# Ledger of designs, part 98: designed miniproteins, single chains, continued (2)

Each design is a single chain, and the fold is of that chain. pLDDT is the mean over its residues in the fold that is shown.

## One batch from the design tools (miniprotein)

Design m7385
Fold by ESMFold2-Fast:
Structure m7385 (fold): chain A 75 residues (1-75)
Amino acid sequence: MAEKIQELLERFRKIVDRAVAELERQGREFDAGVLMVAAAVAIKTQDFTPVIKVFEKLGMTDEAEEVREIQKELA
C-alpha cells in the first residue's frame, strides 16, 4: 500500500515538473507558480481535484487526464 502511494505520487511529481518546465519555457511564470502551489496542496491533502482544474484552465488537457487516473488509483 505505501509503495503504491509512493509510486503514484512520484508519477504525479513528474507530470507537474514537466508541465511547470513547459510553462516556464513559454514565459508563463504566473501560471507555473499557480500550478506549483496547487500541486503542493494536492500532495499534502491527497485531493487532486483542485490541481486537475488548474491543468484544465491552463489548457493542459492531457496532463489533467493523467492526474485524474492517479486520483482514481488513490481512491
Scores: mean pLDDT 83

Design m7386
Fold by ESMFold2-Fast:
Structure m7386 (fold): chain A 67 residues (1-67)
Amino acid sequence: MEEARKLIDEANEAAKKGDSETARRLYLEAGDVAAQWAAEQGATPEAVDNGRRLIEENAERVAEKAK
């Protein structure tokens, strides 16, 4: 979980620098880490899928802010 938050922070920093590609990539990596962690904690497939979708939507928003 902490690792996913660190990746999100790095994605936000990349967005502040105008690096939309790096921001999107790091945010998506954070989503992957969070999804794996949630599945290991016994989250349902539906909950994992919903969380992943929200991370993907946020990755696009972060990338748009960088542009």
Scores: mean pLDDT 75

Design m7387
Fold by ESMFold2-Fast:
Structure m7387 (fold): chain A 94 residues (1-94)
Amino acid sequence: MEAEVEELLARIRELTRRYLTERTEYLKNKDWEKRQQVIDEFDEEVTPLVERLVEIVGPEEAERRLAAALADLVPQHQDAVAELKKAPLSAFLE
């Protein structure tokens, strides 16, 4: 179970890093068609992983572990780490 949690967090982190990289590119290029595709693909892939994490550890522990796992990626958005604690994953990455 803990090994599954670590694998889920690693996959969520990888998907989030990919999303942040692609977000940087479409913002730079003003590629608004690519923006919708990137958001849709990220939500489709990340949602079941987050739901599975919540199923295993519960919502409070899932939020804590997600915040910790994503803390080093937040500077790419110039957002404060504290914002990760207040919103769903998709909302605070936007």
Scores: mean pLDDT 69

Design m7388
Fold by ESMFold2-Fast:
Structure m7388 (fold): chain A 88 residues (1-88)
Amino acid sequence: MEKEREEREALERLRRMDAELKALGDQPLTESQREAVQKLLREWIREALELTEKLSREHLSELLGITLTDEDLQEIRADIERARAKLE
């Protein structure tokens, strides 16, 4: 049984990861830093995909306090695709 609090904590974790990745986006990275960032991005993308698949129903709308449409889900997937492109 999943609690709403744990789902909100997962979303907060993803938001923090996104902010950290955006802050690093324009900085020159060493090879080891690049590898660590790529690993973090892959884990973030995986968690975002899992949330999108598991919570793409009414649960995401309830947690975010908005009504999600198919168009909103397409935009979320486009953001994931953009993040994936940064890994390549």
Scores: mean pLDDT 62

Design m7389
Fold by ESMFold2-Fast:
Order: sequence, then C-alpha cells, then structure tokens
Structure m7389 (fold): chain A 58 residues (1-58)
Amino acid sequence: DEGLELAAAGRFDEAVAAYRARLARDPQDVAAWRRLATILERAGRLAEAAAARARADA
C-alpha cells in the first residue's frame, strides 16, 4: 500500500493525499478511513483525524 509506505517513511502529507485519492473513489473503505485517521493523528492534524475516525466508526 503506497499510502502506508509513505507514512512509514514519515512522508505524512503525501500519505494523506494517497489515502484521500483512494477514498474519493471508494468512500465506504472503512480500513482506509481508519488508516487515514491514524496518519492524520501522527501528523498533528487532530481535527481532520477526528473527522476521518467518525467516518470509520459509521
């Protein structure tokens, strides 16, 4: 998973962009929402992380 590899490399903005592109095509991908939330939390983008977490929990 390109987004996960980018996050592992510390390239959080690129990882976020990769997961958002995936979710634009498949907004029901709960696993991708959960991973996006975790990456946003690690990037310190807490409000965006909370929104992504809410989508994963829906």
Scores: mean pLDDT 80

Design m7390
Fold by ESMFold2-Fast:
Structure m7390 (fold): chain A 67 residues (1-67)
Amino acid sequence: MDVSLEQREKGNQALAEAYQAGLSPEEMFKRVKEALIEAGLPESVAEEEARRLVRVVENAERARREQ
């Protein structure tokens, strides 16, 4: 159930690439989920981790827009 350091690095890299490309939260989720599955996570765990990572970006953008 625990995500390894290598798997977290893959997820973070995919998230950073999607964010820099200006992708929507839904597309970021898709890219991160795919990267985590390719890194060996079960689909259910990859979905949960991808959702968590995208939420962090969404919360940061929302806080920035409220300023």
Scores: mean pLDDT 79

Design m7391
Fold by ESMFold2-Fast:
Structure m7391 (fold): chain A 66 residues (1-66)
Amino acid sequence: AEAAAQRNAELDERSTRIAKLAGPVAREAFKAGLSNDEISRKALEALVEAGLVDELGRQDLENLKK
């Protein structure tokens, strides 16, 4: 139970930080009339800058830049 409780707490904390960082970035991009791909790119870029995504998230960002 220890590992599951710890993981759930970490996921909740990270989800809150992700929402607080990515939410405003995505809303600003949406209001600016950017495409879904550009909105996703902006949100992932902000999360990478904050260190909240793993290596797979960085790879997704690189793919969206092309």
Scores: mean pLDDT 67

Design m7392
Fold by ESMFold2-Fast:
Structure m7392 (fold): chain A 94 residues (1-94)
Amino acid sequence: MDEEIRELAEEIGRLQEEQNLRAGLPPEVAREIGEASRRTALELAEEMRSRGYPDEEIIKVLRALRNLVAGQVSPEDRALLERLEREIQERLKA
């Protein structure tokens, strides 16, 4: 489980970096965004685990996030991830 979560977080970060590079962002900025995305995914996993969410749910959320970044997510998964990301961002802002 921990290994799968780590691998998913690394994939999310790498995909975000690649996508931002394709969008024309400077390499340094794209790398920073990728690293931030990787850390956010790991932080989300740890927070969910600390709240008693089962590993299966954590992995499902991370897979949906990875699929969103890859442009392969369903509309329902996208809405779920946008809501979760917004809730996390609001919490980090506070």
Scores: mean pLDDT 76

Design m7393
Fold by ESMFold2-Fast:
Structure m7393 (fold): chain A 81 residues (1-81)
Amino acid sequence: DAAARAERAARALVEAARREGGLRGGEATKIAMDAGGSNPGAAVGVGAWEVARLNGHEVVTPEDAEEGARLAVEAARRGRA
């Protein structure tokens, strides 16, 4: 289930961002893909990095990870409707 994989990617990414205090975009994407698989994981990681860039951040903060991950999980849930 793409939504369940996206949720796993989201949890892993948020925890990593909190632990490290911030993640580079490539690191965020790798962590999300390792947890949730290529397609949903990449969407979660890229989404978090895009939120960070829109907020003017050089790294994915925990807040950016939470928002980007939330949006990607919602998109994955709607993708099968």
Scores: mean pLDDT 80

Design m7394
Fold by ESMFold2-Fast:
Structure m7394 (fold): chain A 58 residues (1-58)
Amino acid sequence: ADLEDLTRVSQAAAEAAKRIPATNEQIAKAANWVLRDHPGASLEELVAAVEKRLREAA
């Protein structure tokens, strides 16, 4: 479960990074927050959550 969640969050972070300019540090921080807040979420939900965090990090 934990490994699958980590893999999905990593994929979501990569997808979000294509749309939103962000540093590797900002992406990692957003991914960690999303992993804690959305255990078991779908890839689509994780992408949206990471994008939201990256926009808020502006």
Scores: mean pLDDT 75

Design m7395
Fold by ESMFold2-Fast:
Structure m7395 (fold): chain A 103 residues (1-103)
Amino acid sequence: EEKARNMALGAVAFENAGYTDLANALIINAAKKGDFEAVVMAAKELAERNPSQETRDALVEAAEILVKQGKYEEAIKVAQYVLSIDPNDEKAKKVLEEAQKKL
């Protein structure tokens, strides 16, 4: 839980500093490692900050990785946070639909 929070804060700090590539790498690598709590926390924190399209795309990629790992509830949360930033994000809508079909 504390490690998940530290990873999320790291991604937010890189985004705030303009290091979008580093923020996105942290998010995607957390998902690949199965740190689904860190991915959800990062999505929540970034949703309050109007992130770039590249960061939104990285969150969607992380959510797709969570779906492949069977973490459907977490993937839904991440996709919902992206849609709270951009309700018309077609990639986020597809992840949400896929994860919901698995519940």
Scores: mean pLDDT 82

Design m7396
Fold by ESMFold2-Fast:
Parts: C-alpha cells; sequence; structure tokens
Structure m7396 (fold): chain A 79 residues (1-79)
C-alpha cells in the first residue's frame, strides 16, 4: 500500500477514535473535496464504499484499508 506501517496504524487509531457522526462527516468532506478536484469515478467509488462501511458499523481495520486504497489511487492519478 501507499502508507508506511506507522502511517497506517496512526490513521487506524485516528479513525477508530472518531465517533460515528464525526467519521461520517470526515468521509463526506473527503468525497466533496475529491469531487471538486475532479477525481475519476473509480477513485470516488472507493470513498463511497468507505462511507458505506462506516454506515454499516464496520471494524476500523476495514475502514482504514479503504482509506489507504483511496490515497494510493489518488497518488497514482496525480503522478
Amino acid sequence: GSFSPELREKWRETLAAMPREELLAFVDEEIDRAKKIGYPEEILKTLEEMKRLVEAGAPPDEIVELWEKFNELAKKYIE
């Protein structure tokens, strides 16, 4: 993945510490930002799936995996 093990763990802890409402707001803000940047649908779908997992009460490990995937795809798109 695009994250170092240390960065992945830091994000996992950060996301796990957020109340569900705060985590949903975080994902919605990232979706809005991604749309304003003009990221392709494939990258946007990753954030939309992350939001679905948050809404479903998925474990933080599953949520951080999609966050890492989003960042990896975004990096490749910019490079």
Scores: mean pLDDT 83

Design m7397
Fold by ESMFold2-Fast:
Structure m7397 (fold): chain A 65 residues (1-65)
Amino acid sequence: SSKESGAMLEAMAIGLEYGLEVRVERVGDKIVITIIGKDEEAKERAYERLKEIEKEYPNVEIRVE
């Protein structure tokens, strides 16, 4: 759907901005976005922005590795 595409595009853009790996997976009706990296400050900042996407799109789940 257009909502799913929007959330995925925003997540990928945020990942690129912070130099982090962003994995996007569909699990049933949920979109799971996983942030992967070793830079804890970058992960924290990316997570805060991605959490806003989670609030806007109730079918999105954010994870950090």
Scores: mean pLDDT 80

Design m7398
Fold by ESMFold2-Fast:
Structure m7398 (fold): chain A 57 residues (1-57)
Amino acid sequence: SKEEYRKLVNRLIALKLRIIGIELDGELRGGLTAAEQAEIAALQAEIAAIEKQLASF
């Protein structure tokens, strides 16, 4: 449905913005922590799952 599509797109945008924020903070500090690297990996996995769902629309 259009509503499900909008929810997935909004979630995708939110996840991408979160990764950008973590990467920017890491760059300003001179490197990402192990916890931040793990969070980015988890966010990227969720993005891949959402992109796969979007491909089925």
Scores: mean pLDDT 88

Design m7399
Fold by ESMFold2-Fast:
Structure m7399 (fold): chain A 90 residues (1-90)
Amino acid sequence: EDKKIEEEAEKELKELVDLSSLSEDQIEEALLVLKAILYYEKGKLEEAEKIIRELIRAVEEKSGRKFDEEEAIKELKKQIEEILEEKKKK
């Protein structure tokens, strides 16, 4: 299951963007975002939240800033819902 989500995320990323134009850090963050969206789409909310927490930690490590994890999870969930609504309009 995790391997299938990884493969789906990589495939969608390659379709959306030229990977040669991104840094390794940007690719890592984009893959985490896509995985969270895919888990959310499949109704796996607990797995989606785990990936969102990993994304928050990665951003904290790079920026040296600490976030309110619960608030950040809430904001990212809202963004994922907006992305899924846009996807349904197609």
Scores: mean pLDDT 74

Design m7400
Fold by ESMFold2-Fast:
Structure m7400 (fold): chain A 90 residues (1-90)
Amino acid sequence: NSDVENLLKSRGLMLESHSLLLNGKNEESVRLLEKSVELLRKSKDTPEVNESVKLLEKSVELLKEGKNEESLELMKKSLSLVDKSVDMLK
């Protein structure tokens, strides 16, 4: 299902972005998060998906400001919402 595929691809990019941030690769992390947002926007329009997008967009802004710890907190919240959305569609 296209919606589930987009959510799972987004989830994968978010996990890779998290790993890159732990290694100090902020610019690469931002690029993956921006791709993740694009995939979420192509997924089914639900409150959980919409909130996940909002959290990731704020996370990207924080990373551009060098606020990595605050960004990671928002990424974790977004990931939880994506996981919930996947479970609801399966």
Scores: mean pLDDT 85

Design m7401
Fold by ESMFold2-Fast:
Structure m7401 (fold): chain A 85 residues (1-85)
Amino acid sequence: MPEDLTPEEVADGVAAADGLTRKLNEYAEKLKAGDKSVVQEAANLSTAGGVIAAYLRNTGHPEAVAAADRVLAAIKEVDEAIKKL
């Protein structure tokens, strides 16, 4: 467990997770608009995002857990958008 992360390392992880959340939300909006060309990229990013979210949650840092929850919410939006294609 990466429990001994510095505040800077936690902040870097949160920033990376927020970038991932933004990208997932961009894909979800494209999928909701009917753009099937991004399905595979969105699914791949969703899978990678799930791994990153699990890692961040397991750090026990409140800001990292909150970032993980934002990633998981964006993954849910992508999954629901794909199901409606």
Scores: mean pLDDT 83

Design m7402
Fold by ESMFold2-Fast:
Structure m7402 (fold): chain A 62 residues (1-62)
Amino acid sequence: KEELLKRYEKGIAAAVASGSEAAARAVAHDAQKHIGANGEEILAAILAGDAEKAIEIVRQGL
C-alpha cells in the first residue's frame, strides 16, 4: 500500500507540474482501474492543480 501510494504521489505531482491533461487522465484512469478510486474526482483535482486532494482520493481507495 505505502509503495503504491508513493508511485501515485509521483505521478500526480508530475501531471500537476506539466499541466498535461493527457497525463492527468492517465493517472486518474490507472487509479480507477487498479484501486477503485474515483477517477473523475482525481482528474478534476489534478486539473485544478490540487495535488493534495488527488493524493487523498487515492489514499481513500487503498
Scores: mean pLDDT 81

Design m7403
Fold by ESMFold2-Fast:
Structure m7403 (fold): chain A 66 residues (1-66)
Amino acid sequence: ASRESALAAAAKTAGVSPETAERYGRRAADGHGEEGRAATDELARVGGSSLDKANLATAVAAGGLL
């Protein structure tokens, strides 16, 4: 729950819907660190900028998805 919520909050910062954030959160949780990073990178690519990617990566790490 907390990990998914952290990723959802980060995704909102990138300007995507909560449903999209949940999908990326579950994908990151299902995979290992590599897939988790790929999921956040994909999320930033869809709705964020290069600066947002760094913020999303930090939020994912802090949320304990790795």
Scores: mean pLDDT 54

Design m7404
Fold by ESMFold2-Fast:
Structure m7404 (fold): chain A 74 residues (1-74)
Amino acid sequence: SSRHEELLADLEALVARVEEIARETGDPWLREVLARLRELLAQARTASLAETGVLLADAMELTGEAMRHYLELK
């Protein structure tokens, strides 16, 4: 569905953001967060719409933590 495609696009955007800061910093914890976000994205591709919404919420929380950690490395 188009709604599922929108949620997947949002998840992909979060993965791309963390991928960039993990690449920039070389930080091992950010690489672990990136791996977890990629797992959430893979799960979301075969999940229901409701399950994908929950996975996106989890990804948003992880991305927030990654951004806080990134600011502490600066």
Scores: mean pLDDT 89

Design m7405
Fold by ESMFold2-Fast:
Structure m7405 (fold): chain A 82 residues (1-82)
Amino acid sequence: SHKEGFEELLADLDAGFAALRALAEDPSVPEEVRRKAVEQLKGTIELLKKVKPLLPEELQPKADELIERLEELLEELEEVLE
């Protein structure tokens, strides 16, 4: 049951990654929106790093992959900001 909850959380975060990626690639998105996305992304990465050791062993590689993807996206978002 708890494992299912973590799997759903990771799936939701993966879906959110696609949306944030699209935002990072769109130069027409207002700077204020990108700054808010950066703030939320930093918090999400920190939370995932803290939660990872609590995850079932089979979900830890998925969490690692998401953390790497989110960190890459954070770098891209920060490069687009003025």
Scores: mean pLDDT 74

Design m7406
Fold by ESMFold2-Fast:
Structure m7406 (fold): chain A 58 residues (1-58)
Amino acid sequence: GAAERAVEAAARSSGAGAAASAYEAKLTQGGDHKEAWQRGARGGGPAGAEAAREGYLT
């Protein structure tokens, strides 16, 4: 339902934020997108890391 989707979206948003921050930090340190994805996945989960990679590459 709508409440279930809102809770899932909030959890995904939190994880995506953490993954995006870790992804960006690795790129800022001179890492490539593969290394940034690995860092993001460990920081906020693989789905969040994938969303961050798509955002930077598309």
Scores: mean pLDDT 71

Design m7407
Fold by ESMFold2-Fast:
Structure m7407 (fold): chain A 82 residues (1-82)
Amino acid sequence: SRLEELRERAGRLAGLLAEHATRHPETLEEVLELVRRLQEALDLGDRDVEEGERRFREVAEEVIRFLERHDPELAERAREIL
């Protein structure tokens, strides 16, 4: 289902953010905020899949920009999830 695909993609992005935080502990606060916003997109998706997908796309673009600053390899892997 669309909701299951949304949850899977959000989980994969959260995993990349966790990997980044392990390599760059100084970014932990920003990582936690991005994970929180991914969780908000999933919560929205439970009520309205289309709104959840829209919010997810916005947050995913921010995740990619965040990762590009320190880890271009993780940023490329994030693009492949989308």
Scores: mean pLDDT 87

Design m7408
Fold by ESMFold2-Fast:
Structure m7408 (fold): chain A 82 residues (1-82)
Amino acid sequence: RLLEEAAAALAREGRALSPLEAEILELLAGGLSQAQIGRRLGISQATVSRIRRRLLAALGLRDQDELGRRFFEASIVAGIER
């Protein structure tokens, strides 16, 4: 569901969800920090921050915490619930 919603949101902007953006989105939903995602994927924290901002805006979300709460089923690294 999370990836389908992100793909649909980006498609409305005339863009496709890349495999890298999909992986970042899942890790963000799992509660990983930008620094942790950068280390895990071998990219800069600045790149993660830019992609995060774009994905959250496309989904109409304010921050990573809202993403995690709304799509906790996509969590792959954080505790599933509080």
Scores: mean pLDDT 72

Design m7409
Fold by ESMFold2-Fast:
Structure m7409 (fold): chain A 104 residues (1-104)
Amino acid sequence: FLKEVGLILAAIGSLEDLKVIQKLLKETGVTPENLTLLSKALDDLLLLSEDLPLIKDATLRKKAQELLNEAKAVAQKILEEFKEQISSVIYSQLVSKLGRIDDS
């Protein structure tokens, strides 16, 4: 039970982290530090996606999936908004990471 609650809290945290990263990118621009934070946030989302089947309660699993989908949408908006400011190599790597976070 506590482990499942931890996964829900992790999903909420991932969504909020991506919102903070989006704001930071708007305020300070694209920096190596901000791209490292974004890359790490995508890695954390991938781990969360892989752990969703561990939530045995169907209602909690659905809420975690909805939060994960919102976090993916924020990440997608970040990549679209800052595409011109990110090198093509790094952009491709981040798009690839986001694609791996599919819930199927």
Scores: mean pLDDT 83

Design m7410
Fold by ESMFold2-Fast:
Structure m7410 (fold): chain A 85 residues (1-85)
Amino acid sequence: MVAKVTLSNGVEVTLIGDTLRMDEAAGAVAAGVEGVRFSNGGIIQLSKPLDPKLGAKIAKALYDTFRDEYVSVQEVADVMKEASK
């Protein structure tokens, strides 16, 4: 599966895989990385690094939304888009 969203700051996020480990996804977003492969084989790609304030906001939203260790790439993409507003 591939999920793509555009954040409020114009950064495009591409998530590849079926599920992501939630703590790794939140950590990657908080770090503002342009691309990372997760332990379960999932991938996140950003068109550019995130502003630290926005990255922290999105990471918090992921932690607040998801209790499960693994989440779908589409669910992560949707939360990132909403949290970027």
Scores: mean pLDDT 78

Design m7411
Fold by ESMFold2-Fast:
Structure m7411 (fold): chain A 77 residues (1-77)
Amino acid sequence: MDREKFRKAIAEALEMLLAGEPLDVIDERVRPLIESVSEEVLKEETEKLEAKFKSLLKGPSREDIVAAAKALLEELK
């Protein structure tokens, strides 16, 4: 349940980021959802997402970052 909540919150954050929403708006929207997840699950799932994002990242450009974010969003569905 907590892992599913975290994945949904990150998926929403990624969709908003890809839509061009400001980071402060994204934080305000998703933070309550993330805070409902236990600290242990939050840490474990964050580490997994970072590893996955790095594996999907092809280079340092904005286009590479956007492509990696889109791929990560598909993996979370």
Scores: mean pLDDT 76

Design m7412
Fold by ESMFold2-Fast:
Structure m7412 (fold): chain A 85 residues (1-85)
Amino acid sequence: TDGAEKLLKGMALGLLTMSTSQLVAAQKNPSTAADSLKSIGDSEQSLGRLQELAEKISKRAAEYVKERLKKAREYRQQVQQLLQS
């Protein structure tokens, strides 16, 4: 149980870290915003699937994944704003 929880949390943190890197990349170079938006979207989908899996294993891990999914959605919105002319 503890091992599965740690693995799920680690995977969620990794996906959010990738999303954070993509947000930073888009902020530094807005020409990459479309690629960053797609990449964050892929991470958001992966976090959604990870949350569904986590709900079957550990409530604590599921809550952790849910919070990271929320942050990834916020980062996606920020990158989307950079695409506005």
Scores: mean pLDDT 85

Design m7413
Fold by ESMFold2-Fast:
Structure m7413 (fold): chain A 85 residues (1-85)
Amino acid sequence: SEEEERQRLLEEILATLDEITALTVEYLLSQGRPDLAAEAEAYGQQLKALLRQKLPTLSIEEQRELLKSLEETLEETRALVERER
């Protein structure tokens, strides 16, 4: 159903954002920047709250496009973090 698809997209979008934030924090800590890591975590939490407010106003197509963009960002972030190991 449309409601099930919207719920799945919401959960996947928020989970993807959480993973991007976690990897970004890990990267910044590896660079000796705990100040920026704290800011990245705070920003991720603010963005998550904004997305929870905005996602119900988006079409399913727009939600899918957002998820794809976040998944691409996650892949790029993961590659960057792996390079620092």
Scores: mean pLDDT 86

Design m7414
Fold by ESMFold2-Fast:
Structure m7414 (fold): chain A 64 residues (1-64)
Amino acid sequence: SEEAKIAELRKRLLELINEEARIVLDTLLLKLQGKLTPEQRAAAQAELDALAAEQKRIIDELKA
């Protein structure tokens, strides 16, 4: 059903948003502690870019 499809997409979007928030907060804490390496920063940015792309895909699907 359409309602079931929307519910599944909403659940997936919330999971991605929560993961994005976790990465941002973890990276910020490492930065504040002076423990953030350039490699960790690059890895975090790559993960955030991938999550942003997946979020956009789901949002575009919800708008269709």
Scores: mean pLDDT 87

Design m7415
Fold by ESMFold2-Fast:
Structure m7415 (fold): chain A 78 residues (1-78)
Amino acid sequence: MLSEEEKELIRKSLEEMVKESIEIINSSDLPEEVKEKLIKELEEFEKEALKLIDEGASFEELAQKAVETGKRLAEILE
């Protein structure tokens, strides 16, 4: 189980990573429809991951959510 200090660190890192990822997507040459879908997936991932952290999820549960999100992002790029 993640400690309170670990939760705070992961929460901040997650929020920063999502923000940076969205900025990169918005600066890319991808079609607007693809950008919208990618941003929506990242925003949903952030909400779900923050909820999992608050509920005391394990690192394994967080890692699995990240893998699932990565697969969904890859599918959008198909």
Scores: mean pLDDT 81

Design m7416
Fold by ESMFold2-Fast:
Structure m7416 (fold): chain A 93 residues (1-93)
Amino acid sequence: VAAEIRAELAEASKLPEADIEEALAALNWPEEMRELYRRLAEALRGKAPLSEIVELLRRILELQLREALARDPSRAAELRAIAERLLAELDAA
């Protein structure tokens, strides 16, 4: 899981900031979510410490969980279990 997240983040860091902003706008995400993704992209491009990247990813997962629960409460137990597992993996990294 942690290795898969790292691979996904490494791939995302290859994207131009303009393309990331366009994709975020198209998804109509809350500004708080867009701000965290902008900070994550900046941290990845700047080769920030892994601890900073992990903290940003943790906050993104927490916001994604809240947004997903607001859109589909029937998936609450499933999404919470996934988020808790991912947060535990990030804490171990």
Scores: mean pLDDT 63

Design m7417
Fold by ESMFold2-Fast:
Structure m7417 (fold): chain A 59 residues (1-59)
Amino acid sequence: MSQQQVQKQAQQLVQQSQQLAAQHGAQVTDEDLDVIAQTLSKQTGAPFSVALQAVRKAF
């Protein structure tokens, strides 16, 4: 998969997590970003380090 696709999926996952957190009166934490990065890595086949960078850039 392209780095551009990984970045787009990172943006979607981060935005969805922010919306869910807002519904429950919470904020997305660094721990949540790590979990999102693991999910993105698993879904795209990208290395965890690349997924984590994309997630942090989207946040």
Scores: mean pLDDT 79

Design m7418
Fold by ESMFold2-Fast:
Structure m7418 (fold): chain A 82 residues (1-82)
Amino acid sequence: MYSLEELLENAATLARLVRTSPAEVRRVLTDPKYGEEARELANIILSNHEKGIKDKEYREAVFRFSVLVGVLRLEEAVKKVT
């Protein structure tokens, strides 16, 4: 499996695949609460992408990663209005 360092090096690729920014990918991967789950999902996404596989596991990992990005985006937005 990819290390955190290797996942961070692939942040731009992950951002393209999950339709977000590299900064948001790096934030999710290093988050103290969601980072472990995000790293597991990123490993699934990158491994399947490199093999050209866009199966159910890949699609579910992309969807869940996108949810984590959305959660952190919402948490930051709430901090700006409170």
Scores: mean pLDDT 83

Design m7419
Fold by ESMFold2-Fast:
Structure m7419 (fold): chain A 78 residues (1-78)
Amino acid sequence: FEEEVDEIVEFASKLDNIRAQTVAVGLLTKILYLKKKGQEDKIPEVLEESIKWAREVLKLSEEEIKEVLKLVEEFLKK
């Protein structure tokens, strides 16, 4: 688990913005947890909620949100 979390942090560090990195780390960690529990059906819901929170609460730009989504897509292809 620790090795997978470190990989998520390193993966998210590709983003230049610390707020976008924080959203990416949180989202990727939740996705990993859902995969480990076999609750992959909840991944789309978690994605929608996390992006909505990032947009509405953290006020991430559309460019920052696109970078987070690109990173998540790359992670899901593993």
Scores: mean pLDDT 75

Design m7420
Fold by ESMFold2-Fast:
Order: sequence, then structure tokens, then C-alpha cells
Structure m7420 (fold): chain A 92 residues (1-92)
Amino acid sequence: MAPVFDKSSYTVKEGETLTISGNTGESEPVRVLLLKFDEKGILQEVGEVVSKADGSFTFEIPNAQVSDSGTYTALKVESFSFSEEATVTVLP
């Protein structure tokens, strides 16, 4: 089963903490990567967490920059399954 983000879009002001949350659908801790598409459409890893026993995961990006704006996906490592994309907007 693919992981899901709690929202399809996130908006924060520059300098704030960007919090991206979701659920793996698993009843056990699993590894989740946060990936961002670069300007060439290549996925770059921007974070990794281990989910909770209820499947929930949270990524925190402190001191968000305008360059953190873009399209993100979550990868559940064990199943190699990607979430639907979320759009992040960091306002100046």
C-alpha cells in the first residue's frame, strides 16, 4: 500500500518550520523517505524518518527557504511505493 500525505499542499513563510505529515497504512514502524523533484524532474532525498506503530510519519524542515518550494513525494522504502505528490509553497 502506498503512503499518503495528510494534505495535497503545504504553505509556510520563509524562516518557519515546514511540517509534512502522513500515514504509511502500516501497523508497524517502517522507513519513509521524503523526496523532492529538482528542476530536471529527478527525485532528490530531503529527509528520512521511521513511522510510528499507528503508521503516522512527520517530516520537519526547520528554517524553510523559498528554494524548499516544489513537488514532494513520500517513499515507503520496504515496498518501494510512492505517495501521490504534494505541493509545497514557501512564501518570502
Scores: mean pLDDT 87

